Designed miniproteins, single chains, continued (5). Designs and how they scored, part 60

Each design is a single chain, and the fold is of that chain. pLDDT is the mean over its residues in the fold that is shown.

## One batch from the design tools (miniprotein)

Design m18214
Fold by ESMFold2-Fast:
Structure m18214 (fold): chain A 81 residues (1-81)
Amino acid sequence: AAPRTLTVKAESPKGTVEVTITGPRDAATLARAILDAVNGLPDPSAPVKLTVTDSDGRVMEIEGTAEELKAQAEATLAALA
């Protein structure tokens, strides 16, 4: 499959982190982008809104705490290893 560009925006009360990654259209690339964005946030217990936008114009929203989102991304990467 052709590569895509993902922009992951993590918004919390303490700040916003944005990560842009270009890579394969797979769950591992998405999980790595989410993990990088969440690791940039200062408060692991804060509520976080993730907005994932891809180069095809698709938008996905995920909500949780930074700790929950990090754990989900790490579990996804482990399952795909």
Scores: mean pLDDT 79

Design m18215
Fold by ESMFold2-Fast:
Structure m18215 (fold): chain A 64 residues (1-64)
Amino acid sequence: DRIAELEAEVAADPTNVDALVKLAMLYLQEGNYEEAVRYAQKALELDPNNLTARAILEEAQRRL
């Protein structure tokens, strides 16, 4: 389970922006917009200029 593996990675290192962005992207692709927003927001808290996380957040919020 790809999502569970990335969630375990984030649990081990909550500052892993790459893992947070990947989780947000996978949740967006699966239609889990609430979780996509949550992980994209966490990525932006750590890296405010992350364009990928911002794009995921905008799309997920539009779908809510």
Scores: mean pLDDT 85

Design m18216
Fold by ESMFold2-Fast:
Structure m18216 (fold): chain A 64 residues (1-64)
Amino acid sequence: DRRALLLALTRAEARRLRAEGAPVEEVVKSGLSAHAAGVPADDILAALREAGLEEAARRFEELL
């Protein structure tokens, strides 16, 4: 399932960005790219929050 694969990649990317200490702006850009690729916004928000990127998740939500 392509959607399941994209979601898994989105979750992996969120964990990577957290581990690297990526700036909020970079995390938000990654989320917007995933959304443009067809990942639902709710799934992106969940992935970011699960990874501990709460500030980036809030910023991303404001841009929807």
Scores: mean pLDDT 85

Design m18217
Fold by ESMFold2-Fast:
Structure m18217 (fold): chain A 95 residues (1-95)
Amino acid sequence: ARERAAEGAERAARGGAEAAKGAKNAKGVAAGAAGAIAGIGGEFGARLGEPVERAAEDARGAAEAAREAARYGGEAAEPGAREAEEGAREAEEAA
């Protein structure tokens, strides 16, 4: 369970970073970067013994931030946003 929550958060972080790369302006890049940071926090929190529910919350935040980045990147940011949503779902199921 804990490993799956950490992996889901890591996937959400990766999705946020990818969405940032596809963003068309500074606001989209900032949103994607915030998603990557949130997902990283969830991953490390789970591995350091935080409740898996917190990793799921952080991964969800990462997915929301990645979707915000996609609003500025359009199709280029969509794969990252989708990846972050899948990571959040995996972390939620592990919690």
Scores: mean pLDDT 81

Design m18218
Fold by ESMFold2-Fast:
Structure m18218 (fold): chain A 64 residues (1-64)
Amino acid sequence: RTFVVETTLTPEEAQRIAASINANVPGLTATVEGNVITLSGDAHPAVLGAVLHDLSEIGTVTEL
């Protein structure tokens, strides 16, 4: 599954969040382009739901 998150953050803040996801969330890969974070992978649904909820507070989440 792939999700795009258009954040209100600076590129540096978006990179820090993506790095945190990559370090702490097994099964997810986060990549950053400017203020946009793209999530891909096969994490457990409960873990994925929690990550997407947190990201929805800082931006718009769209599933591809």
Scores: mean pLDDT 81

Design m18220
Fold by ESMFold2-Fast:
Structure m18220 (fold): chain A 58 residues (1-58)
Amino acid sequence: MKEIEERAEKLTAGAVEGRRANGIELTEEQREALLARIRYQLTVVAESGDPLSAAAPP
């Protein structure tokens, strides 16, 4: 659980900084939505244990 949270936060921070470098500033709502999506994806991968099942994001 903690590992997924830390990883999701790092990925979200990296994505926010990447967009900032391109002149795009995300709102708090967009940051929270991105964090929630990344955390959900990491949880699905951790629970299923099957990389093939994670190959098709919506």
Scores: mean pLDDT 71

Design m18221
Fold by ESMFold2-Fast:
Structure m18221 (fold): chain A 64 residues (1-64)
Amino acid sequence: MAAEARAAAREAAGSREERTRVLKEMAKKGPEATMELAREMVKLGVSPEEVAEAAERALEELEA
């Protein structure tokens, strides 16, 4: 998981759309994978607020 989360975080850090998409994929794998991705994104300079907003949007899209 850690290596996958790190690679996914690099893609997510590049754009808002990739961030939402990557979080959607990790959310399907469960909360542990999603939390690990969020931590890796923050390490790359994505603000915690942006991570939270992207996660909320990802969950909303999965609900739709």
Scores: mean pLDDT 74

Design m18222
Fold by ESMFold2-Fast:
Structure m18222 (fold): chain A 87 residues (1-87)
Amino acid sequence: MIEKINKLNKKIQELYKKLRELVSPELADRILTAVSAAGTVAVNDKVSPEEQKRAVEKAKELIDSTPGVTEEARALAKEFLDEALKE
């Protein structure tokens, strides 16, 4: 468990750095907040697989509905979420 959380935290930091290059700081913060919350649920083995998948899908919907987010930023955020689910 601790190793999964540490790996997730490192990936969150890497994603945030990339997002700041692609979108405004305000949008980067909004995307990161949604993605980090969903990612934490996705790697939690105490949460059912269906709930993990639902959290990720909800975060993807939020990203897709957020104005001003570039396709590249959306792709990076979704890739992070898909990787978190594979843990």
Scores: mean pLDDT 79

Design m18223
Fold by ESMFold2-Fast:
Structure m18223 (fold): chain A 62 residues (1-62)
Amino acid sequence: MPKDGKMTLEEAVEYLQKETGLSKEEAERVARLFSRDGDGYLDEKEWEGLKRYVEALRAAKA
């Protein structure tokens, strides 16, 4: 992506799986929860929120 401001839902799902170990179905649900647009993309703010959620989830694993 040339702008790097938007992520596809698939990329968000893959990121979630690698960082948190969620299943594809669970990761997709989480990604969709942050995607208010429903266009299959995550806006910059939605992506930042997702990253924060991932960081918190990883910390909880400890």
Scores: mean pLDDT 73

Design m18224
Fold by ESMFold2-Fast:
Structure m18224 (fold): chain A 78 residues (1-78)
Amino acid sequence: AHNNLGLVLLNLGRYDEAAKAYERAIELDPNFAIAHANLAIALAKLGRKDEAAKAFERAVELDPTLPLLGKALVALGA
């Protein structure tokens, strides 16, 4: 539920609220790779690049095949 809410908020450009929704999803399931990847995208859009990089690293550790990581790396300028 929280990850789905985060995706809607992310698509609407509401990045602060999206980040909070993904943080809640991670509290419920810390191994949910997609939630970590989406949190990283939201944090990158907010300019919180150090926090975004840590979230990307965690997402890659959990699932290195996540296609969202490519978009997130572009957003970070890495």
Scores: mean pLDDT 73

Design m18225
Fold by ESMFold2-Fast:
Parts: sequence; structure tokens; C-alpha cells
Structure m18225 (fold): chain A 68 residues (1-68)
Amino acid sequence: SLLEKAKKALTEKIDKLIEFARSQGLDDYAKRLEEVKKRIEEAKTWEELSEAAHEFNDLVHEISDLLA
């Protein structure tokens, strides 16, 4: 299904960011990303997936701001 494909694509992206965050010593952000990953994996609807994806994008921006 398209939902399953989208979930897999997002989990791949978040896994890479978790590894990056941990490599930079941002353990608290890595934990928050792991929580969002769990929500992406548990999403049963596009609405739930979109909500989790929004949280992921917010964390991406926060990490970018910290490293600027």
C-alpha cells in the first residue's frame, strides 16, 4: 500500500538522522527522534502518519538551528 511505502521511506530517513544526532552528541534529540519513529511505525492512517511526519520535520529544523 502507499501508506506502507511512505512509512518505510520516513523510517529510513529518521534512522539516518538518529545516527547523525548520536554522532554529534545530541542524545536527547536522538531519543525524541526514536519516539517519532515509533509513532510513524504505529500509524494506521494518513492523518496519523502526517502528524508524525510534521513532528519529524520540526525536529529536523531544531537540530539544524542547534548546528548553525
Scores: mean pLDDT 86

Design m18226
Fold by ESMFold2-Fast:
Structure m18226 (fold): chain A 64 residues (1-64)
Amino acid sequence: REEIKEEIKKLVRENLADDPELAERVIKLIEEGRYDAAAALLLSNGYEDLAKKVGELVKKLDAA
């Protein structure tokens, strides 16, 4: 579970290298467990593919 969380954070940092302020905001939401808010923030800023990928990883995190 922690490995998936770290993978999500790494994807955000790598894909938002040219927008570090947005990357930090998204990572903070992930650290707080606000995954839906993190995905919504990515979508609202035009990162649809990244938002979808984050959502897929969150589904794996929620698997019992």
Scores: mean pLDDT 77

Design m18227
Fold by ESMFold2-Fast:
Structure m18227 (fold): chain A 61 residues (1-61)
Amino acid sequence: MELAKTYIEAARRLLAAGKYQDAIEYARKALETLSELAPSPDVEKMRKEAEEILREAEQKL
């Protein structure tokens, strides 16, 4: 959980800084980490957040 949160925070900062390729990489790492966790509302919320960051970064490339 904490590792996925760290990746999401990194992806958000990179997206805000215009580093779209790096934001994609960290969002992808967050999704991979979350896929290893048992399903829960918190995991689903974080997954949606990471997917949104990934989508935004991909649209900017």
Scores: mean pLDDT 82

Design m18228
Fold by ESMFold2-Fast:
Structure m18228 (fold): chain A 72 residues (1-72)
Amino acid sequence: SMKELENEKLDLISQAVRRLVEELRDKLTPEQIRELAIKLVNEAMEKTQGKSLEEAKEIIDEIYRKLLEEAR
């Protein structure tokens, strides 16, 4: 169902946020981590609209990698 697909996408976004926090916890301030997490959520929510779960996973992973490189 469409609700199941949207819940799966939200889970992927949640997992990406968790990974971002864990990777940056000792490298950036809480304020900087919060700003990056907000960017990840907003961009992922926008760019995964109308996308399949597999496409959403690729998009979220790309956003995650870009934000990690921005933080280095």
Scores: mean pLDDT 86

Design m18229
Fold by ESMFold2-Fast:
Structure m18229 (fold): chain A 66 residues (1-66)
Amino acid sequence: MDEEVERGVLLIRSAVILKAAEKIPDPEVRQKVIDLANASIDAVNAGDLETARKLVDEAIKLLEEA
């Protein structure tokens, strides 16, 4: 995948995660998911796509367990 396309995909995934986090009833879990999604956006902006992907995967896992 082109790095520019991967950046776009990660940013879209992070935005979807942030929207989904608003539906989490547990405020502690909700805040952790929001923090992970924001950290992934920061990693994308820093050019660290590997870290961004790991953070997105962690946020998705928490969403699935919530």
Scores: mean pLDDT 82

Design m18230
Fold by ESMFold2-Fast:
Structure m18230 (fold): chain A 78 residues (1-78)
Amino acid sequence: RDAEVLALTFELLARETKNPKAKEYFQKASEAARRGDLEAARKYVIQAVKAMMEAGTSVDEIARLLQRAYDEARARVA
């Protein structure tokens, strides 16, 4: 269940982001989470967050996007 929630969280983030680099990294993070490779998923999420910050997205906005996607994913998997 935890891997499914994480995979869906990253899939939702990939769909919502307008940043093409962040979109690619969130897609890779979702694929890694689905296969249980949480270390690879973590590294891809860090790269996605860096890409968003480099594009001028605030840390607070990134945190809100992550929380919203996680809550939505958790609701769908439960």
Scores: mean pLDDT 85

Design m18231
Fold by ESMFold2-Fast:
Structure m18231 (fold): chain A 76 residues (1-76)
Amino acid sequence: NLEKGREYKKLGEKYYEEGDYEKAAEYFEKAGEHFEKAGDNRLAAQAYGLASLAAEKAGDTERSEELRRRATELSS
């Protein structure tokens, strides 16, 4: 799960750099899910935070808020 999380995070970064914020949010969220399954709450929170920023740039405010909430919960 850690390895898969890192792979998805790299894909999210790639799409974010390309301006494909919808795909960036999708892959950052997948990264967060894999880090969470691995028990790495810090990496999961970081990935969900990045997914939230990407979702906001994609115009999906509701998804952005939900992802930010997940990141905050894992950081506490």
Scores: mean pLDDT 87

Design m18232
Fold by ESMFold2-Fast:
Structure m18232 (fold): chain A 92 residues (1-92)
Amino acid sequence: AATAINNAAVTFLNTVLDLLKAGKSLASAILDALAALVDTNSTALVNAALAKVLALLTALGVLSTDAASSGINPINASDTITKLNAVIDTLK
């Protein structure tokens, strides 16, 4: 179960990163990545993976970023990508 949760979390974060690199906003990238995750996984696995992702994003300050995090500018997008890569590395 822990490996499946970590794999789902890593897949979700990699999808978000790919969408961010493709020029989508963080909000759009998260929604698209979430749709893909819920389509291929059970509700229990999705909820466990998302809880882990939210905890790690908060710990690394991604969700605790300034009011500017409500809208991604190019500088914030670069910082967000760096922090998401750090979360993925933590989950490996």
Scores: mean pLDDT 64

Design m18233
Fold by ESMFold2-Fast:
Structure m18233 (fold): chain A 84 residues (1-84)
Amino acid sequence: MREELENEILLALGRIYRELGRRLERKGEYEEAGELYARAGELYASVPGGEAEAAEAYRLAARAYEKAGELERAEEARRRAEAL
């Protein structure tokens, strides 16, 4: 039961970070958006069954990092998505 609550909290937090990343991306804050998307990916990846959401979050991070000119971070995020 505790693990179930912890997983629900992690998924909710991941969704919050993803939505915050989207808002920052809309404002042109691409590096910060990438960081929040990557954090969402880490949270989703820590939960059983969260692999699809984690992969999507890492792809969003990679795209945001590319827009920020952070090509190495974009490649790292892309690899994390592929590993899921």
Scores: mean pLDDT 86

Design m18234
Fold by ESMFold2-Fast:
Structure m18234 (fold): chain A 68 residues (1-68)
Amino acid sequence: SQFQEELDAAIEAMKLAVEVLKSLEKERTLTGPALGRVIGHAFAVAQGKSKEEVLKEAKREADRLLSE
């Protein structure tokens, strides 16, 4: 079922996003809107990607926002 495949992918993406957030919290001090943007970015790119790749992209986005 297409729906089941999409649901399973979404659940795995959520798990990856949680792990990425825990890793990010250790290395970056992010609060409020900046944290929300990084979370959204990590979740959006999590589908079909490895945990390492998602974490790398989340760190890149965090660094971009912190540079402003």
Scores: mean pLDDT 68

Design m18235
Fold by ESMFold2-Fast:
Structure m18235 (fold): chain A 70 residues (1-70)
Amino acid sequence: PVDVLYEQAKEFVLRLAERLGASPETVERALEILDKAYEEAKKAPTINEAVKIIGDAYREAVRLLREEAR
């Protein structure tokens, strides 16, 4: 389940980056946010905590992409 959430978040981030014309550097930073969250989510004691970790990271990655697009 955590793997599926991570893959979906990654797909959405990559699609948004393409739509915004984000630089490769910004895309790499956004993916790093998700990668770190994925490692933390795998260590989470419950699925609810894992979902929150990935969700928070996804929001941060999206914020980064939008800020850099300005």
Scores: mean pLDDT 82

Design m18236
Fold by ESMFold2-Fast:
Structure m18236 (fold): chain A 107 residues (1-107)
Amino acid sequence: MEEEVEKFIELARKLLEAAKGTPQEAADRGLEIVEEYFSENPELRKLAEEMKKDPEKGIEYLGQLAARYIDLAAEVLPEKGPEYTRLIGESAGRLLAAMRERLKAEN
């Protein structure tokens, strides 16, 4: 459990770095990072596929996933709770915003 939270925090930090630049670049890099990092987890790989196939559902699923990991971080690593909540929330927020802007640009 703790190792899973730490791996998700590492992903969140990579996503924040990828969020720099244009919304299209941020969305593309974010999806690549998610796909590579969660390749061994069927649930998370499915999320990456859904985000490519149906961005609106992908956005919803990413929001749900972020909320779940915020709750897990608070339970498992309470001493780091505020830092991890901020990292996960900011990371997910930036990726979701980038994906929404990309969806608008493609319509």
Scores: mean pLDDT 70

Design m18237
Fold by ESMFold2-Fast:
Structure m18237 (fold): chain A 65 residues (1-65)
Amino acid sequence: GGGALLLEGAASHLGGGSKDGMTAISETNGALLTDEQAVEGLKKLAVDSSGADKSAAESFVENDV
């Protein structure tokens, strides 16, 4: 839980070129990478983060991956 909050932060910071949001996402993804379910979640988070898609982030929040 809370991944979408980090994703929204990262998306906002990516627009400004901030690394703090990207670092938070990277740390979260690194931890999740140890689990198979996390691998799929990480891929979706990475896509949303790189695309800065707020609509996709909202849908992700509902699933709480």
Scores: mean pLDDT 50

Design m18238
Fold by ESMFold2-Fast:
Structure m18238 (fold): chain A 97 residues (1-97)
Amino acid sequence: MSREEAIRRLEEIAKEVEELADKSKNPTVADALRSAAGAIRKAAEAMRDGNVVEASKYTTAAALQLVAAAIESPDEETRNKLIELAKEVVRAGKEAT
């Protein structure tokens, strides 16, 4: 994956995570998802700037927030989706560096 493709994928994931936050009835899950989306966008910005350390920091923070949201989610489909998104965020972060 190119850096440009990784940046676009992170922006797509951030949008999907925000849509999941808006649909969440659990405020703890919604807050974790919004924090994750913010971190994903910061990771994309860092990648555009060539700042690999900041990109790694924000992809790690985003993955942790997505896992936290998954643990608090009562719905198995949502939990599995959030874990998969966390894996994709980490993968995009590694491929862009």
Scores: mean pLDDT 82

Design m18239
Fold by ESMFold2-Fast:
Structure m18239 (fold): chain A 58 residues (1-58)
Amino acid sequence: SKLEEEYRKKAKEVVELLEKLRKLKEKDPELVKQAQKAIDETTDAGLKILEAYRKKRE
């Protein structure tokens, strides 16, 4: 579904940002903030998928 595709896209962005952070030798507070935002957006996308399944079954 379109919601699942959006979730997968956001999850991939989180993985890529975390990989960049893992390879850094110095602190990058802006990159940490971007990773946190991407995690929050992925969580929101996941909650939308669950809400759609609830409405379809209930």
Scores: mean pLDDT 79

Design m18240
Fold by ESMFold2-Fast:
Structure m18240 (fold): chain A 93 residues (1-93)
Amino acid sequence: ATGRDLIRAALEEARKNGLISEEMERRIQAMIDGKPVDGYTGAKADSQRARENRLFAGRVVALAARHHGWPEETVRAVLEHMGLSPEEIEELL
């Protein structure tokens, strides 16, 4: 499995365990695919709430990746692809 496939599997497990909503899983998966998500990386991305939303999504991904023993550079590349800023990535790593 690719790194993205492993993160997707971890997100699905988190949803099944009630840790995140189905809507949150879909939004994070869209971000991992590099797609704009309104209130995150699409519309209103410049808002403080969108920054908080990106940090939450990035934290979920970073925790899943670290739990599976991924290198920091791999986690950083995924977070960059999701549309997080360098400053946001440094808050998570």
Scores: mean pLDDT 78

Design m18241
Fold by ESMFold2-Fast:
Parts: structure tokens; C-alpha cells; sequence
Structure m18241 (fold): chain A 66 residues (1-66)
């Protein structure tokens, strides 16, 4: 297992633009998969699950830029 948020934080710190772009795409895909899994497991609407997890990602990305 790998911590994508930790890797993204390091890439931002190092100014590795290509790595940042690659990790952001991977995080967006993981958020989508997590939303599908959450919706399937709970019966929670996919679009609401996706919005919730996307909001969490946005808050995390803002924190990493500090």
C-alpha cells in the first residue's frame, strides 16, 4: 500500500510538476472508485458520495499547500 497524499506532498515540496499531475490523476481515480464502493456498500447515491469525497480531497490538497 502507498500513501498518495504523502507522495503528493513530497512532489509539491520538490516542485515536480509532472509527478504532481500524475498523482492528482491517480487521486481523482481513487476518489471515483471509493465513491463507487461506498455507494455499492451503503446504498448511498453515487453522485452524493462522489461530491463528499471530492470535497474531502479539495480540503486535503489545500492543507498540503500550506
Amino acid sequence: SRNLYEELGEAIKNGDKKKIEELLKELEEEVRKAAEALSKATGFPFDLALKLLQTGLEITLEALKK
Scores: mean pLDDT 76

Design m18242
Fold by ESMFold2-Fast:
Structure m18242 (fold): chain A 90 residues (1-90)
Amino acid sequence: MQAELEAARQAAEDALRVIEDEAAVAQKIPSVAKEAQQLAEEARRYYDEATAQAAASDAAKGLELMREAKEKLLEYYRQIQDLYSKGVRE
């Protein structure tokens, strides 16, 4: 249980870091910079809220919340990748 919770938390944190790194690259493209920044800020707020809820929950519920957080963070990652692709075409 504890090892699984730590792994799930680490996976969510890793996903957030990748999102922030990709958003920083997209922010260098003026046509998509604002939208990339907004998505990165939304992902960060979502991660912070999810980790706070997990910390306030029992280990089993915390694990489920962290796994859900990783999946939703991957959706933000895909959105930022789409923005970067759109920006590079301009």
Scores: mean pLDDT 82

Design m18243
Fold by ESMFold2-Fast:
Structure m18243 (fold): chain A 98 residues (1-98)
Amino acid sequence: GLDLRAIALALRAIGLLFEIDLLEERLKEIKDEKVKEEAQKLLEEARELAERALKLALEALKTEDEEEKKKLLEEAEELLEKAEELIKKAKELIDKNL
């Protein structure tokens, strides 16, 4: 059901936020300041998207209207996909420059 989907998206968002924290720690090891700044910006944007997705997924759990709930979940999923792409790009920059 939609409630299980909301819980799954919320957990996915929490997982991404945890991965961002780990990648931010790895940024401290990067000596190239320009690469560090670019990766930091990507992780900052990913964090904002993941936090928004978490908020929408939690809002969906509180929503009684099935159509509104579905719209919130679709928006949360889109934000998570964008966050994952930014995290992947940041991780690639970090791995290449360690």
Scores: mean pLDDT 90

Design m18244
Fold by ESMFold2-Fast:
Structure m18244 (fold): chain A 71 residues (1-71)
Amino acid sequence: SSKAKEIGKLVAELIEAAQAGDLEKTKELFEELKKLVNDNVITRAGLHEVLKQTTDPEVREFLREELEKLK
């Protein structure tokens, strides 16, 4: 579906920003992902995928805290 494709694109862009250690860009793209998905379970799955490919400590901490906030 077009929505699944858009979600995939945002997750890929999030991974790229997170791998670059760009905390502000990661936050911006995460807000876009939350609005597009509007589902905590699917958003958590996307964040787990991003976190798996992220090594920057500040970005990892941000992603972990956001995962804890999602129910």
Scores: mean pLDDT 82

Design m18245
Fold by ESMFold2-Fast:
Structure m18245 (fold): chain A 70 residues (1-70)
Amino acid sequence: MLFEVTLHGASDDQGARAALILAEHGLEILGSRRLPDGSLVFTVRGTREQVEAAARELRALGLDVEVREL
């Protein structure tokens, strides 16, 4: 499945760590973009279980994370 993982207010260093965490959970990163509001969005391929596990770890690090299925 395809998902967007949005990090609100993330720095470039936080974005780099988020990419590593997404990959460690078995998600394929297809692309990333920075929105005008400063949000960082990753487009990822994987399972719902993988994306929910990654989002939980990112939130445990204090990141404001939203997930949307495409």
Scores: mean pLDDT 88

Design m18246
Fold by ESMFold2-Fast:
Structure m18246 (fold): chain A 65 residues (1-65)
Amino acid sequence: SEETIEEAAKAYLEEFGDLKSLEETKEFLASKGLPESLAEAVRKKALEIQVEEGVRLLVEGVERV
């Protein structure tokens, strides 16, 4: 379940590049054969990944400048 949420969140970010509405997230999960009940968990995980990536890019930018 945890692995499924992480994989879904990564695939979600690859497809959209940003967070979409809860309804759009449910539709995405349904298209992948995943339960709509995971939509909130997937959005939360996607946000966590996006924030971590943003921080990493900022740190790398400072190091390279």
Scores: mean pLDDT 74

Design m18247
Fold by ESMFold2-Fast:
Structure m18247 (fold): chain A 68 residues (1-68)
Amino acid sequence: DPLAWIERRAAERGKRLTPEAARILAGVYRQHSRELVDEILDRAIEIAGDRPVITAGQVAKAAAPLLS
């Protein structure tokens, strides 16, 4: 399940995802690659800073320079 994998990847980095953020990343997983999901997560974590939850807006901002 892409959602379970994505949630685990965020948790390994000390973060949680909103359901909307997880769904966006699941779309990237299906259409692109696991590697791109990891890159977007790393960027979204930098945007979130010390906040424990990554939102859909932060994922979208992180993904913008990586998606066509």
Scores: mean pLDDT 84

Design m18249
Fold by ESMFold2-Fast:
Structure m18249 (fold): chain A 77 residues (1-77)
Amino acid sequence: MTLVEREIETGRRHLEEAKKLVESGDPELADEAIKHARGAIGAFKRAAELGDPQTRKIYEEMRKEAEEVLEKAEKLK
């Protein structure tokens, strides 16, 4: 596994957990959802910085999705 592949795996795992917590609609889970969304953003940002120019756009789109989930998590409170 390359460093980029590891960052993408980490980001996907965090993003899936953040989405699940947001979908619960439980305000008590908002802080956990925010942490996972931020984890996903960081991982996809690192993947974009480490990746080649052709794949960078895909990773930036993943980061944007994670940022949208972060906004939903913040509104859950």
Scores: mean pLDDT 84

Design m18250
Fold by ESMFold2-Fast:
Structure m18250 (fold): chain A 65 residues (1-65)
Amino acid sequence: SKIEEVEKELNEKRKELSRLRTELERAKADPNASQEEIDALEEEIEKISKEIEELSKKLEELKKE
């Protein structure tokens, strides 16, 4: 099912987002972390968040029609 495939991909990306947010929190708490490292993690989080939003919209479309 296309719905099942999209749900699986969403679950995987949500797990990745959770991991990245944990890494960002650790980086912000680490006095040895560079601003460049923090910025890179924030950019990755933004990218994954956008992908999750797009997949969520696709899932809603599939469920409605």
Scores: mean pLDDT 85

Design m18251
Fold by ESMFold2-Fast:
Structure m18251 (fold): chain A 62 residues (1-62)
Amino acid sequence: MLKVGDVVEAVTDIPKTGPDTIALKKGDKAVVEEIIDDKFVKVKSLETGETGVVHKKALKKV
């Protein structure tokens, strides 16, 4: 279960699909800033500082 403040890593390449989403590469690290629902979280990329929504299944907790 992910919580706000958790450090997460992308398990696959994630494309930017909309204005509220971010692109991450496999292995990129991010911090969870908001739990949106059971499927989606808002994260801040530790690589770029960009924030956006990603699916929880594309992330693993570090």
Scores: mean pLDDT 81

